# Designed miniproteins, single chains, continued (3), part 71

Each design is a single chain, and the fold is of that chain. pLDDT is the mean over its residues in the fold that is shown.

## One batch from the design tools (miniprotein)

Design m10460
Fold by ESMFold2-Fast:
Structure m10460 (fold): chain A 80 residues (1-80)
Amino acid sequence: KKKEEIEIGADRLVEYLKDLGGEELSAAELAEKSSVSKSTINEILNELVKKGLVERRVVRDPRDPRRRVTLYRISEKGLA
């Protein structure tokens, strides 16, 4: 059940990120746009990064330089 939900959400996220044309979004933003919980979105993103379909980058939050935000975008492999 959990694996099936992750795979369904992964396909939806890949298509959404492809539509963004390489734009980077945080896990919180992706959860909001996909109507999926933050816990589920983090699991989906981790699987997509392992498959090489999504890239992960850590940046400083411009509103709080002590805080880091992880951004995700479609990879070249994911665009194929």
Scores: mean pLDDT 74

Design m10461
Fold by ESMFold2-Fast:
Structure m10461 (fold): chain A 88 residues (1-88)
Amino acid sequence: SQIALQVKTIFENHGIEISDDQAQDIADILQGDVEALKALDKVLEDISSGKLTVAELNKMTPEELAERYGISYPSALRLQQVIQNYYL
């Protein structure tokens, strides 16, 4: 799918190799949510640049994710599910 290809590209741009199956699973979690997809790119940037640690990310509520990335609460819930499943 187009979204799965976009997910794979986002991870590759941050030096993370994922399989086509993993990219499809992430796309399924995102459910076509473009804001959550864009926020995922920013999460990987924040982690790779050291602006946010994995430990701090794991402590964040959906409300805090929504505030940090300027996304809706439903988008933040989808983002949190990706984070929990893939240990970003």
Scores: mean pLDDT 85

Design m10462
Fold by ESMFold2-Fast:
Structure m10462 (fold): chain A 90 residues (1-90)
Amino acid sequence: MEEEERRREEGRRELEELMARTAARFAADPEGLRAEGIAGARALLELERAGRLEDATEADLAGAELARALMSLYRERKDEAAVAELQEEA
């Protein structure tokens, strides 16, 4: 129980920091950031299918992590838009 709570809190803080950094980079170059994330995710998928994940480069891993952060950022921004609409209605 305590171990799960600690991991959730750490994961939440790590995700928040990652999303904040990703949001700043996304504002500067959204197309380049998306391309980088997609490339890394594809590279890892190809290596996984070949059974060669150990050959993954640091750049491939970083790109895949970036793709995950972008997905989380899109979800959060959609939720924020819904909250903003609700505030305007109230």
Scores: mean pLDDT 64

Design m10463
Fold by ESMFold2-Fast:
Structure m10463 (fold): chain A 75 residues (1-75)
Amino acid sequence: DAEERLQRGKENIAKAQALIDSGDPSKKQEAIDLAQQAIDDYQALLPHAKSAAQQAELQAGIAQAQALIAQAKTL
């Protein structure tokens, strides 16, 4: 279900951000894994985007998750 993947991606991004914001180095891998899961879900949705606006939202989500991975690596 596309809505389920979109919602999971949003939740994983929010959870990854919270782990990074905690500043806890022990959470580095969990934050990376959650952000990667969001990228995978959004990439799976890209070919099925029904509008340019949806495509832009999915691409923005991928870019945000990639930034979170880079940020998590500095923990």
Scores: mean pLDDT 87

Design m10464
Fold by ESMFold2-Fast:
Structure m10464 (fold): chain A 93 residues (1-93)
Amino acid sequence: SEEEKIEEEIRRSLGVEELSEEMKRLIEELIEAVERGNAALAQLAKLRGEELTAEQEEAAKRFEDLSEEELREVLERERRRAAELRAQIDALL
């Protein structure tokens, strides 16, 4: 998953050393932001009649009741949050 890739990339940057509690918290918040963004993107694709993978279909259920406009707002918000969290994580490396 995207979250596992992000965590693995950060762990590789730090080597095999134990992550601080602050770093763990930032990684968890980044994972949540990325997952919410991906869920909004999947639901937008579904509303546009695009063919989805099984993983995307499941993710899309999170926001199945949102309009296209609301989904775009969620996507923009979560992308901004993910970028901010990534910058904070990079500053700690």
Scores: mean pLDDT 80

Design m10465
Fold by ESMFold2-Fast:
Structure m10465 (fold): chain A 70 residues (1-70)
Amino acid sequence: SMSDLETKKRIEELEKQAEEIRERARKEAKTLLSKPNPTKEEIDEAIFILVHGMAESGELFVEQRQLERS
């Protein structure tokens, strides 16, 4: 079992990682969509990046929730 301090530190690490993933995905998608008249391929790639970023951050959210309830 983790100590209270170790649990808090792990939750903070997960929150930071999740935010970094979301921020990276937002920046990459914004770069593609900031072009005048983006192509269908660029739009599809931006959607893919956002969906993957949300999925990856979602996995960390599940771990965070488990730690919060322990």
Scores: mean pLDDT 83

Design m10466
Fold by ESMFold2-Fast:
Structure m10466 (fold): chain A 72 residues (1-72)
Amino acid sequence: MEEENKKLIEKTLEEVEKEKDEVKRLKLIFETAEILLKKKDVKSAIELLERGYEITKDEALKALAERLKELS
């Protein structure tokens, strides 16, 4: 995984932990995951979604991460 993409994940997850609005938390995660997928860094996108699930407990993040693993 590229160092820049790792830092992007860490920054996004830190912002998610500080955000109280669940919709805004999901938006931050999905927007960052889209950026990673456009860069073809599928592994970083999966990591972001799995770690986002641990913070938010939103099953949609887990389902998307599992789908990306099947397509990889």
Scores: mean pLDDT 81

Design m10467
Fold by ESMFold2-Fast:
Structure m10467 (fold): chain A 76 residues (1-76)
Amino acid sequence: LAAKILGDLGTPEAVDALIDILYNQQEPESTRIEAAKALGSIGTQKAKEALKKALQEETSPLVQNAIRESLQNLFP
């Protein structure tokens, strides 16, 4: 829910908040998936770099898949 709202805003502050959500292993998988998708939609260099780093640290296959899909959208 929070991640989706932040993604809709697309501001630099929203990017920072989405990165925090994505890196927070205490957040539900669904919330982290929404954060990954939102970062992919925003598509800034900072969002791309955060997604790459998160993929290396993430252990959930569902969240990893969301991160990979977001990164694929950023690499045509």
Scores: mean pLDDT 76

Design m10468
Fold by ESMFold2-Fast:
Structure m10468 (fold): chain A 93 residues (1-93)
Amino acid sequence: MEKLKELVLRGLELEKNIKSKEEKGLALKVFSELTNKPISKEAEEAAKKAEEKKKENPEAVKRAEELGRLRAELYELGKKDPELMREVEEELE
């Protein structure tokens, strides 16, 4: 319970700070690789642009990668126990 709540809250915090299409694309790419789901060509291209800017803005890349990994973990947890995910979402409202 507690760990799942912490992951959801961390995800919301990261989403609040991720505003660019490039960062969102990178998060989707990381999520896709970890969950073995396809992504759109637009998201893949946005991810590539974010990675190219890693030297200029390493914090943005790190945030996007963390969000992608965190979303993948939440997805796997929700797949194993959808009722637990619903309870956590209701409690955090």
Scores: mean pLDDT 76

Design m10469
Fold by ESMFold2-Fast:
Structure m10469 (fold): chain A 85 residues (1-85)
Amino acid sequence: SEAEKLAAAMEATGKKQAADPAKTEETLKRAKGLYEEGKKQYEELKKDPSQKDLADMVQIMIEAYRKVYEYAKEQLEKQRREAEE
């Protein structure tokens, strides 16, 4: 689907940004915010059967944001460890 293609592109771009030491912290904060906001939006949309298609799309996007957030956390921890050497 177009949503899956968009999610894959956003995940790839987000992970690339997370791997850049100049952008890791900003990418982490942004991905975390989008993931948390997306979860709230999904829970609200889930209550309305007429919004099922939108809820499914939001779920796909939430998963992409979660993957970027987790990757950014790992990159930030790695950078912190390297900076302490």
Scores: mean pLDDT 84

Design m10470
Fold by ESMFold2-Fast:
Structure m10470 (fold): chain A 82 residues (1-82)
Amino acid sequence: SRLAETAAALPKEKVLAALAKLQAALRARAAELEELVAAGDVAGAAALVEAEARAVAATATPEEKAVIDAAIAETRAVAAAL
């Protein structure tokens, strides 16, 4: 997993900080994401997750950005496999 590989290469505190920021951003848009999932809009749900992750990455430290970028890549891979 790209995310697991990236996480293993970084200090635990940096990985947890990046994941906490991503979790908070997704939580803020949970209602919109839930509507997309309920509608079966996989492409829309993936696009929302990617857009929020990218916004978090724009203000993150380089190490946090590496974790978030890996999470985006993994989300794209999962969406493409469905």
Scores: mean pLDDT 77

Design m10471
Fold by ESMFold2-Fast:
Order: C-alpha cells, then structure tokens, then sequence
Structure m10471 (fold): chain A 93 residues (1-93)
C-alpha cells in the first residue's frame, strides 16, 4: 500500500490536530517498516528517537499484540489508548 502511506504522510503534514496526528502515526507504524518514514512522522509528533526505537522493537517482538503498542503510544502521546488501538486495527485491515 505505497499510495496509502503517501496519502497518510501528506495528511500528517496538513493537520494540526494531535488526535489525528496520533491516528496517522499509528497507521504508519502498522503499514511500513521504513525507518526514514517512521522517523519523519515521529519528529512531527514530538516522539524521541529512543521512544520510536522502543515502539519499533515492540512491533517486531509482538507483531499481533496491537493492544501493547496502543498502550505504549498512548503513554507517549497522552492520547486515549482506545483511539490509538482503533487506528492500529484499521490499518491492519
């Protein structure tokens, strides 16, 4: 889904809404393993390199445990876990 990733990056650049930014980042995290794309998105959201590396490692070790990724990302961004989990699940469909 290269086109979906490109559309999400474009939307991320246009939005100022922290909830929408979190939802876009969650979708990118599921859809791509491209560290350059994820590092760019993390920078937009204020996610540190250490926090991004932790999220990437959680995804690699627990690829089906979206609840664990949602909990960690919720803690980093201070966005409700359920909102992030719904975005992760939507991207996996």
Amino acid sequence: SKKIIEELILQLQKTDDPVERAQIFAQLLVLTDDEKILKFAATVLGISENQLNELINLKKQNPENLELIAAQLSKILEIPQETILNALQKAKE
Scores: mean pLDDT 87

Design m10472
Fold by ESMFold2-Fast:
Parts: C-alpha cells; sequence; structure tokens
Structure m10472 (fold): chain A 95 residues (1-95)
C-alpha cells in the first residue's frame, strides 16, 4: 500500500525543487532555501520507504540549487552550504 504515499512524496519533492528554482530566479533566497529544506525532508521520507533512486535524484538537485544560491547570493552561502552538507550526508547513507 506504500506506492500511493511514495508517489505523493515524489510529486511534492519535485514541486519543492521547481518552486526553489523559481524563487532563485526572483531573488527570493529565503524562499528558495525553505523549499530546498522541504525537499531534503521529503527525500529523507522517500529513502525511509526504500525509494533510494528518487531520493538520490532529489538530493542531487538540492545540492545543485544550493551551490547556485551560494554563487549568486554570497551573503547566504553559509545557509546554502549547510543544505549541501545535509544532502551529501544523506546521499552517503543511501545504497
Amino acid sequence: GDVARSVGLALRAIGEILDAERAIKRGDVEGALEHLRRAIELAEELAEMGDDNLARRILQQVIRLAQQIAALFPEHAAEAQELIQRAQELLERIE
């Protein structure tokens, strides 16, 4: 019965990634960081459910977007780096 929940979490995580990309384009750095934090939480739930491939892909997108934030908005580099480290740690635990 977990398929419906995995699909729901996946769609929510993809939505958070897309919202983060839009927030970056608007210069809404705080909004972008919040969307990336939610994407990490959803990836953690997907990994707990055994959907490691999708969790990994979401975390890779979080790292990419957080690196973009650090490059474009140096004043938020510390927060972006925290998200990169959290996503990398979670990736190392997914097999």
Scores: mean pLDDT 89

Design m10473
Fold by ESMFold2-Fast:
Structure m10473 (fold): chain A 75 residues (1-75)
Amino acid sequence: SKIDELMEEMRRLLKEAEESTDVEEVAELTNRIAEITKEILADPEASKEQRTEAVLLEASVTMKYLLLKLKEKEA
């Protein structure tokens, strides 16, 4: 389904963000994951489990981005 494809895309982007230390790259990945999360949450066919996972994946990448920004400011 389209939702399953969006979920797999989010997981791939999150893995890429977790492997990156480039603040600009992680910012772009965070924005893309946020867009996909909005698409999933707007889709009435998305299950409660899929919505929950999408929100948690977005929270994870956002946390990674914020931690990288804090490290940049401390250096």
Scores: mean pLDDT 85

Design m10474
Fold by ESMFold2-Fast:
Structure m10474 (fold): chain A 95 residues (1-95)
Amino acid sequence: EDLELLEKLLESLDKLYELIKNNAEKSEIVEILNETLSLLEQIDLSTLTDNLKLQIKLVLKEAIKYFEKLGDEETIEKIKKFLSQIPVLSELYEE
């Protein structure tokens, strides 16, 4: 069950990255982004490997850049919420 969720997350991240890279339709990117975020909500982010955390962070940052160009502030805020929950990013905000 956990392995299947991780496999789906990896596939979703790869697809999201390729859609953004290829300037796919906004609706398709939003659909895969919502799928990716839904998978992230089902997974305990603290149990993920550092490499997977970094991959998630990089893909979500690319998604933020994409939606900043479109002026979609609601989607950007949604993505930023997930980035704040990733331990590596939380360490960057420590005093």
Scores: mean pLDDT 76

Design m10475
Fold by ESMFold2-Fast:
Structure m10475 (fold): chain A 100 residues (1-100)
Amino acid sequence: SPLDALLDEILEGVEELVERMKERNPEYSEYLDKLLEGFKKALEIAKSISDEQQAIEYALTVLQTLAKELIELAEKLNDEELKKEVEEFLKEQTAKIRAV
């Protein structure tokens, strides 16, 4: 489905974000790996939902939950650029998901 293709693109973007965060803050690598694995599992659940509207709502919830956790980490790190990057990524991907 168009949603499945978009979710794959979102995952790639999240993986790149997480790798940049791990390079800057290696002490959080285990935490970030756990967040990424949880996100991957949640996206597979979204792809398994047969009702498209329910799949969209679930995907939005998953993306918003991840973004909140990454923003909270960026705030703890006093990384305003990273916080802005996560917020812009969330806005862009939310718009794309809603357009499906």
Scores: mean pLDDT 86

Design m10476
Fold by ESMFold2-Fast:
Structure m10476 (fold): chain A 90 residues (1-90)
Amino acid sequence: MTERDKIEHEIMRELLEEARKNNEMKSFAAMLGHLAIREEKLDEAEVEEVREELRTSEFDTLGVKGVSDEDFERGEKLAKEFLERLKEKL
């Protein structure tokens, strides 16, 4: 792993632990969707596909079913927090 990958994994683990303790796993799943959107530079149509997938998907690894629009908005806030923590540690 690169040093950046290590830092990203540490922040992701911290946010996952926080989400698990607060029962915010749907918001955490939405955060992952927002981070993927940013990394892949998706257009508006592709963003809506990700949003629809999050609404309908069952995430076996996270134990999450159906991410609401409200959860998706909370996920955007968490994605911004992830990026700020990453910026501080780089």
Scores: mean pLDDT 70

Design m10477
Fold by ESMFold2-Fast:
Structure m10477 (fold): chain A 51 residues (1-51)
Amino acid sequence: MEIPDEKHVVLRAKSRKEAAELLGVSVATINKMVNGDSIVRDGRGYTFIIE
């Protein structure tokens, strides 16, 4: 009973560089996501959580 995301993905990583490699974006983009913002890539939103 789960509804698929509508162009939004949340990923968890251990470091900013690791998150950047996972998504294929720059570290600057990940830095923005870590502060609670969502980044749009080709029309899809992504959010990362770094511990």
Scores: mean pLDDT 62

Design m10478
Fold by ESMFold2-Fast:
Structure m10478 (fold): chain A 97 residues (1-97)
Amino acid sequence: DPEERAEEARRRGLGALNRKEVIERVREIMEKYGLKNEKVLEDEDLRLLLLGLEEGIRKAREEGDEETVEQQERMLLTLLEDPSLESLQALSRELAK
């Protein structure tokens, strides 16, 4: 869930980063995927959600959890293309076990 992931990012200390650091990391993720969405840059919760997804992908890759990598990358791409709560919730339901 997008709201739950944003809250988890805050709890993991990602919310403790200053705004400049968060924005720079978000820009790096956008560059990596070749997608840019200004709404994600402007919204604190969307920025933290994107960071949380990217960290989840990194950790899952280190653990060899390919299913989680694929699910998290789909959510990240959806967030960059259409950062609406409805779109993310719909994708989350489709990816639920």
Scores: mean pLDDT 70

Design m10479
Fold by ESMFold2-Fast:
Structure m10479 (fold): chain A 58 residues (1-58)
Amino acid sequence: GAAQQDEAIASISKYLVEEKGLTPDEALDFAKSVLENALDAGATPEQVLSALTEAQNL
C-alpha cells in the first residue's frame, strides 16, 4: 500500500544520502525511480527493500 511505498522510498533515500552522499532531492528522485521500475516489473515495496538489503550484503 501507500505506507509501504513511502517506507521504501524513505529507506532507499536515507541510504543514498547517508552512505552515498547524494543530496536529499537526488536521493528522493533515484529512490522513486527504483521503486517505480520495480513495481512496474511486478515487485512489492517489501521485495524492493529485501533485494536492496541482500545486494548490500553481497
Scores: mean pLDDT 75

Design m10480
Fold by ESMFold2-Fast:
Structure m10480 (fold): chain A 61 residues (1-61)
Amino acid sequence: GLSRAGLAAAGAAALVAQGRYEAALERIKSVSTEEAAREALRLIAEGRYDEAGRVVLEGAV
């Protein structure tokens, strides 16, 4: 099953696919630090979803 961080990363990926980058950033910031959220958003934009999920988990608050 997806962890809270994995669900946030998946939700952010869906928002990025819709061109909703600000909403994607806020989705990740709700569960992680801003630094981790910005890095995860970059990884999602590059199609690196597993690494993005890891970054969100490591930055979890």
Scores: mean pLDDT 79

Design m10481
Fold by ESMFold2-Fast:
Structure m10481 (fold): chain A 77 residues (1-77)
Amino acid sequence: MSVEEKMKKARELFEEGRYEEAAKLYEELIDEYLRDPSLLSPEQLREVVDLLIESYRKLGRYNEARLAETFLQHHLP
């Protein structure tokens, strides 16, 4: 699955309320980005992390949401 396809699928899952499945795909996108930062533009990275944070909050995974917020602050200008 391409980065574009994975982003689209994760967003569809999020919009359907399937937050655990959406979070898993967003986590995979972040893992891929950490191995190759050229895979996501700054705008794409922001979208992925913002939706991951919201997915974690919907699931009550507040510690993971806070860590994702810290990641965003360190990786985006």
Scores: mean pLDDT 85

Design m10482
Fold by ESMFold2-Fast:
Parts: structure tokens; C-alpha cells; sequence
Structure m10482 (fold): chain A 56 residues (1-56)
């Protein structure tokens, strides 16, 4: 599982995003060209990490 998938799941569990929002974000990343996919995954994972840390 990617970091975006792991931290996305934690964000849903914490009530920060819906499961639908998590799924749509992952679908958007998976639809990116390969050269953008890695960057997209890192940005998404970092966004969820920051939101989880701020919610403590």
C-alpha cells in the first residue's frame, strides 16, 4: 500500500475526509501519467499527514 493509501485511510478514520473523497483522490492519482503519478502520491500523502498532525 502506498503512503497516500495509508494516510488517506487514517484521515477517513479520523473524520477529516470521507471515504468517497479518499477514493476520488486515489482515482485521480492513478489517472495521472507515470511522470506525474509519483509526485501526486507524495503531495497527497503529505497533505493527509499535515491534516492528521494538525487535528491532534
Amino acid sequence: MSEAEIYGQRAVEAGLISEEQRRRALDAIRSLPEDQKERGEKVLANTYKERLEAAR
Scores: mean pLDDT 80

Design m10483
Fold by ESMFold2-Fast:
Structure m10483 (fold): chain A 62 residues (1-62)
Amino acid sequence: MAKQTAETRSEVRREGGLVTRTATVTITSDEEGTTVITYTAVTPASEARGPVERKIEKFAKK
């Protein structure tokens, strides 16, 4: 029986009217090993909730 553990880490940085968001998901499986997935998005602060940001939020929410 495979056991799987997922860990999500999110980071947000703001500079000069830009917002950089990084979401890293580490998935460890007993049979498949470790997989790391990283999403990075840079947007103007006025456009903080674009499609890419929603994708990152969904991914971080598991």
Scores: mean pLDDT 66

Design m10484
Fold by ESMFold2-Fast:
Formats: sequence, C-alpha cells, structure tokens
Structure m10484 (fold): chain A 85 residues (1-85)
Amino acid sequence: SEGEELYERAVEEGARKLAELMKKGGADDSDEDLLAGSRLFAEDIARGVRSGRFGPVTEEGKEVAREIEEAGREAEELRRAAAEA
C-alpha cells in the first residue's frame, strides 16, 4: 500500500513534469535540449524507482518505472517530430 502510493506519486510527478515540458516546447521551442530533457527526466525518475529511492523495489514498482520511461520516450518522439516539421 505505502509502496504503491509512493510509486503513484512518482508517476504523477513525472507526468506533470512531462506535460509542462511538452506545453513549453509546443509551438515555441524545437530545441534538441528540450527533447533530451524530457527523456532524461523520465529515465532519472525510473532509476529512482528501481534503486529504491521511492521505497522498497517491488514488481509493481518495476512496471511503473517502465511506464515512466516509455512516457519519456514518447514525449521525446513527439517533440522530435514537431521540431522536424
């Protein structure tokens, strides 16, 4: 229960941060640094989950970490496509 709450909080924080980065980079910025930032942030949060930064590592936590990484990659891909357009 406590571990699941910590993981859900990490997911919410990650999602909120990615949404903010996507909003800022929408039509205004197509910088390579913004694309890298979205992915690197997601990877850092996922590593935190796997290393026990947000509580003991569980199977559910590993799934959450994978979802966070995937969200970061999707955000990077969307930004890269927008920058190339």
Scores: mean pLDDT 61

Design m10485
Fold by ESMFold2-Fast:
Structure m10485 (fold): chain A 60 residues (1-60)
Amino acid sequence: SELEKEIAELEKAAEAKKEEIKAKLNDPSLTQEEKDEYKELEEKLQADLKEAIELLRKKE
């Protein structure tokens, strides 16, 4: 279904972004404050993904 495809694309995009954040967190040139910001971005990505999926399911 289109809904399932859209959800899968959102999950895939979020996973790719999480991998980018993990790469940043492993960068020794970043300050602790910058790393903390990336951790917050990871948490926000997970929350935003959950909300987006719930919104899509409610539209059906």
Scores: mean pLDDT 81

Design m10486
Fold by ESMFold2-Fast:
Formats: sequence, C-alpha cells, structure tokens
Structure m10486 (fold): chain A 86 residues (1-86)
Amino acid sequence: SAEEEARRKAEETAREEAEIIVKELGLSEISFEPIYETLLEYALRLADIILNKEPVSQEEVQEGAVRAVEEAIEKGKEVDEKAKEK
C-alpha cells in the first residue's frame, strides 16, 4: 500500500514535471518519454531511500535532483534535435 502510493506519486510528479519541461523549452512531443523516464528513475530511487529510512544528506538529495533534471533536459534536447532533422 505505502509502496504503491509512493510509486503512483512518483509517476504523477515525473509526468507533470516532464510536461512542463517540454512545454517551457518548446521541445517536440517525442522528447516527453525520455524526460519522463529520467525523472521517474530518480523519483523512484528517492522513494526507496525514504521507505527504507536510509540516512541521506540534504546536499545529496539536492545534488541528485539537479542532476536528474539536467540529464532529463539533455536527453530531451537530443531527441528533439533528431526529430527536427526529419
């Protein structure tokens, strides 16, 4: 139950954030999936840390979040560029 709720929240948050990134950066719709998947991987990993009550520093969480967003944007832009070549 708790793990299913955490998974659903991670999926919803990742989808919303991916949609915002695609819209705000003017990326093609094909960029949505790689952005969503990258953000979801981080969200699920963070949920696992919280559920297992592992000690994690605030700095480590912030650095992880920043890297996940940067990686998602990079992947989205790469796919968008390829789509626009057609």
Scores: mean pLDDT 80

Design m10487
Fold by ESMFold2-Fast:
Structure m10487 (fold): chain A 82 residues (1-82)
Amino acid sequence: MNTYEITVTIKKDGKTVATLKYTLPEDASAEEGDAIIAEIEEAIRAVAKPGEKVVLEIKVVVRDENGNVVAEYTQKIEVTVP
């Protein structure tokens, strides 16, 4: 079974203000995903006010059952706090 290592770096005004790390099994539930999203949203609210912008840099490393990296990807998302 593969394991997903997720690193979320939250940047404001070009500076890293928070880093969140998660390890999920391949068969992780929607509820586990929703919990991670809620934690990311809470971290954003802790560092930014409504109407401010933050940049999320999301890095995902996928490992197989032997710990070998089988996939890696990075995404940047700009978020305006509601």
Scores: mean pLDDT 80

Design m10488
Fold by ESMFold2-Fast:
Structure m10488 (fold): chain A 60 residues (1-60)
Amino acid sequence: IDAEQVGRFLARSTTLSGAAVRNALAALPEEVAREVARIILADPRARPEHKAAAREYLAE
């Protein structure tokens, strides 16, 4: 799984809700999901609701 490509897609998607991003993270292997969540948080173009989903995932 290319975490960088997945992270950019989830961070910047205009069609995915924050809940959809959180569900996508939960479906990934834990190590990959943590890397993807960090990529979302580091992306300056990420939607606020997508950053919230990534923070929520990492807080678990």
Scores: mean pLDDT 81

Design m10489
Fold by ESMFold2-Fast:
Structure m10489 (fold): chain A 73 residues (1-73)
Amino acid sequence: AGPVLDLVRDPEAVAAFLSQVPGIGPEEARELAADPQLLSNLLGGHVDDPLVREKFGERAAEIAAAVRALLGG
């Protein structure tokens, strides 16, 4: 838990990590890293959250699953 929380607080590290997710480009990764609430909701599996749906629409569940898979969950 600690390393993941520290990662969320470091936008550069988060952006570099997220850019490895299929379907997330470097620009989208930077936007996610700059919005801790959006990132937290994605990682928590809250694909119904309005912020997540606004950013990713129909891709929200797929992107959330890919991010969680890379984090080992």
Scores: mean pLDDT 68

Design m10490
Fold by ESMFold2-Fast:
Structure m10490 (fold): chain A 71 residues (1-71)
Amino acid sequence: GIPAAPSSTEQLAETLRQLLAHPLFAELPPEQQAALEEALAALEAGADPRSIPEETLRLAEELALRVAEAA
């Protein structure tokens, strides 16, 4: 079998990396771009996903939906 399912932290970090690399990320207001970049940096530094503001998580979900619709 394939080794190890990623942790919730790593899954969220990977999702954010993909979203930040997408052209639609550049269309967000600077404040929203900064919030998502700060969230990714915190997760990569080992922060608990629960410490990420709910507004930032909602932003990531909305961006993910837009990316899915654009694909």
Scores: mean pLDDT 77

Design m10491
Fold by ESMFold2-Fast:
Structure m10491 (fold): chain A 71 residues (1-71)
Amino acid sequence: SDDQLHALIRQLAAAAGENKEGLQHIAEAYFHLLRGDFEGAREHIEKAAQATPENRDRILSLGQQLIEVAK
């Protein structure tokens, strides 16, 4: 649902915190999901996790949930 998708995006943004690169990749993942590009979304979630190493596992977990909800 849109509510679940928006909640996961907010949690991803919180996990990226003040990391501008991580936040930009989360936004890119969202835009790829809106276009049905699940591979592009996954790639950007991985880049967000790489940019935010202190929260890497959380970002990857939330990103996997986001992609699954968007299918």
Scores: mean pLDDT 86

Design m10492
Fold by ESMFold2-Fast:
Structure m10492 (fold): chain A 77 residues (1-77)
Amino acid sequence: SGEELLEQAEELIEQALEQAEKAKSKQELQDIANQTLRQMQQLAQEALKRGDMETVQQLDELTRKFGKKIKEIYEKI
């Protein structure tokens, strides 16, 4: 269901942000971000295959918010 995909996305983002806080270099942060974004894209593709446009839009918004947080962490390193 769309709810399950959103729960997976939120858990993924929480884990990624915890790892990002522990990152010792900009490269390590970038690797964490890239891996997480690929997983988020997989969830969005699954929602698209189901025709669940509401979930696609919510996943896109979560992805954008995640990217902004990663950029803020990156700029502080």
Scores: mean pLDDT 87

Design m10493
Fold by ESMFold2-Fast:
Structure m10493 (fold): chain A 60 residues (1-60)
Amino acid sequence: MEAAQLVRDGRLDEAIRRIREAYRRGTEEAQEDLRALAETLGLDPSTATVDELIAAVRAL
């Protein structure tokens, strides 16, 4: 399941775990998942950092 979908479902702890795993893997699919999450959180997908993504999820 994508991190963006986990956020929409209110599964915030799982979303944070997914963000960390995606960043560690560094695959194209993982990068696309993180970009989709940035858009879901209202962040710029081209500039959003992993720390900004995690902070935004924690602020929900």
Scores: mean pLDDT 78

Design m10494
Fold by ESMFold2-Fast:
Structure m10494 (fold): chain A 90 residues (1-90)
Amino acid sequence: DAAELYKEGAEKVVKGLKLLEEGKEIAEKNPEKKEEAEKLYKEGKELFEEGVKKIVEAFRLAGKEELAEKFKEVAGKILKEYEEWKKKKE
């Protein structure tokens, strides 16, 4: 079911983004919690990537290949911004 797969993917994307933002905030405001921030960043990135894959698959199952491709591009840009932030901090 494409709708169910989309819902699961969307929930994972939202949770992943929340963890990425929490990890970023902790890393910026609480340097002593670096290990906690890194754990949240890694977990958030993994959930975000899983969610994106599910959404892309859901769009493809619904016959919306162009939308799947556009979503993958937008999601890739979001992830790249977080990766560039992490590199700049290191």
Scores: mean pLDDT 84

Design m10495
Fold by ESMFold2-Fast:
Structure m10495 (fold): chain A 55 residues (1-55)
Amino acid sequence: SMREHLLESLKITSKKLSKEQFLDLLETGRIVARQRGDQELLEVVDEAEKELERE
């Protein structure tokens, strides 16, 4: 699904960016999702942030 693909892409990106850069990326994604009313993107961003907190 698109949601699974986005989450996988974010996990790969998190390995290439610093924690600060990745959090900035997630915040940008959250802003875009809110502007578009994209609840699925908001959920993916929230899940990626929770996974970062577990590491």
Scores: mean pLDDT 78

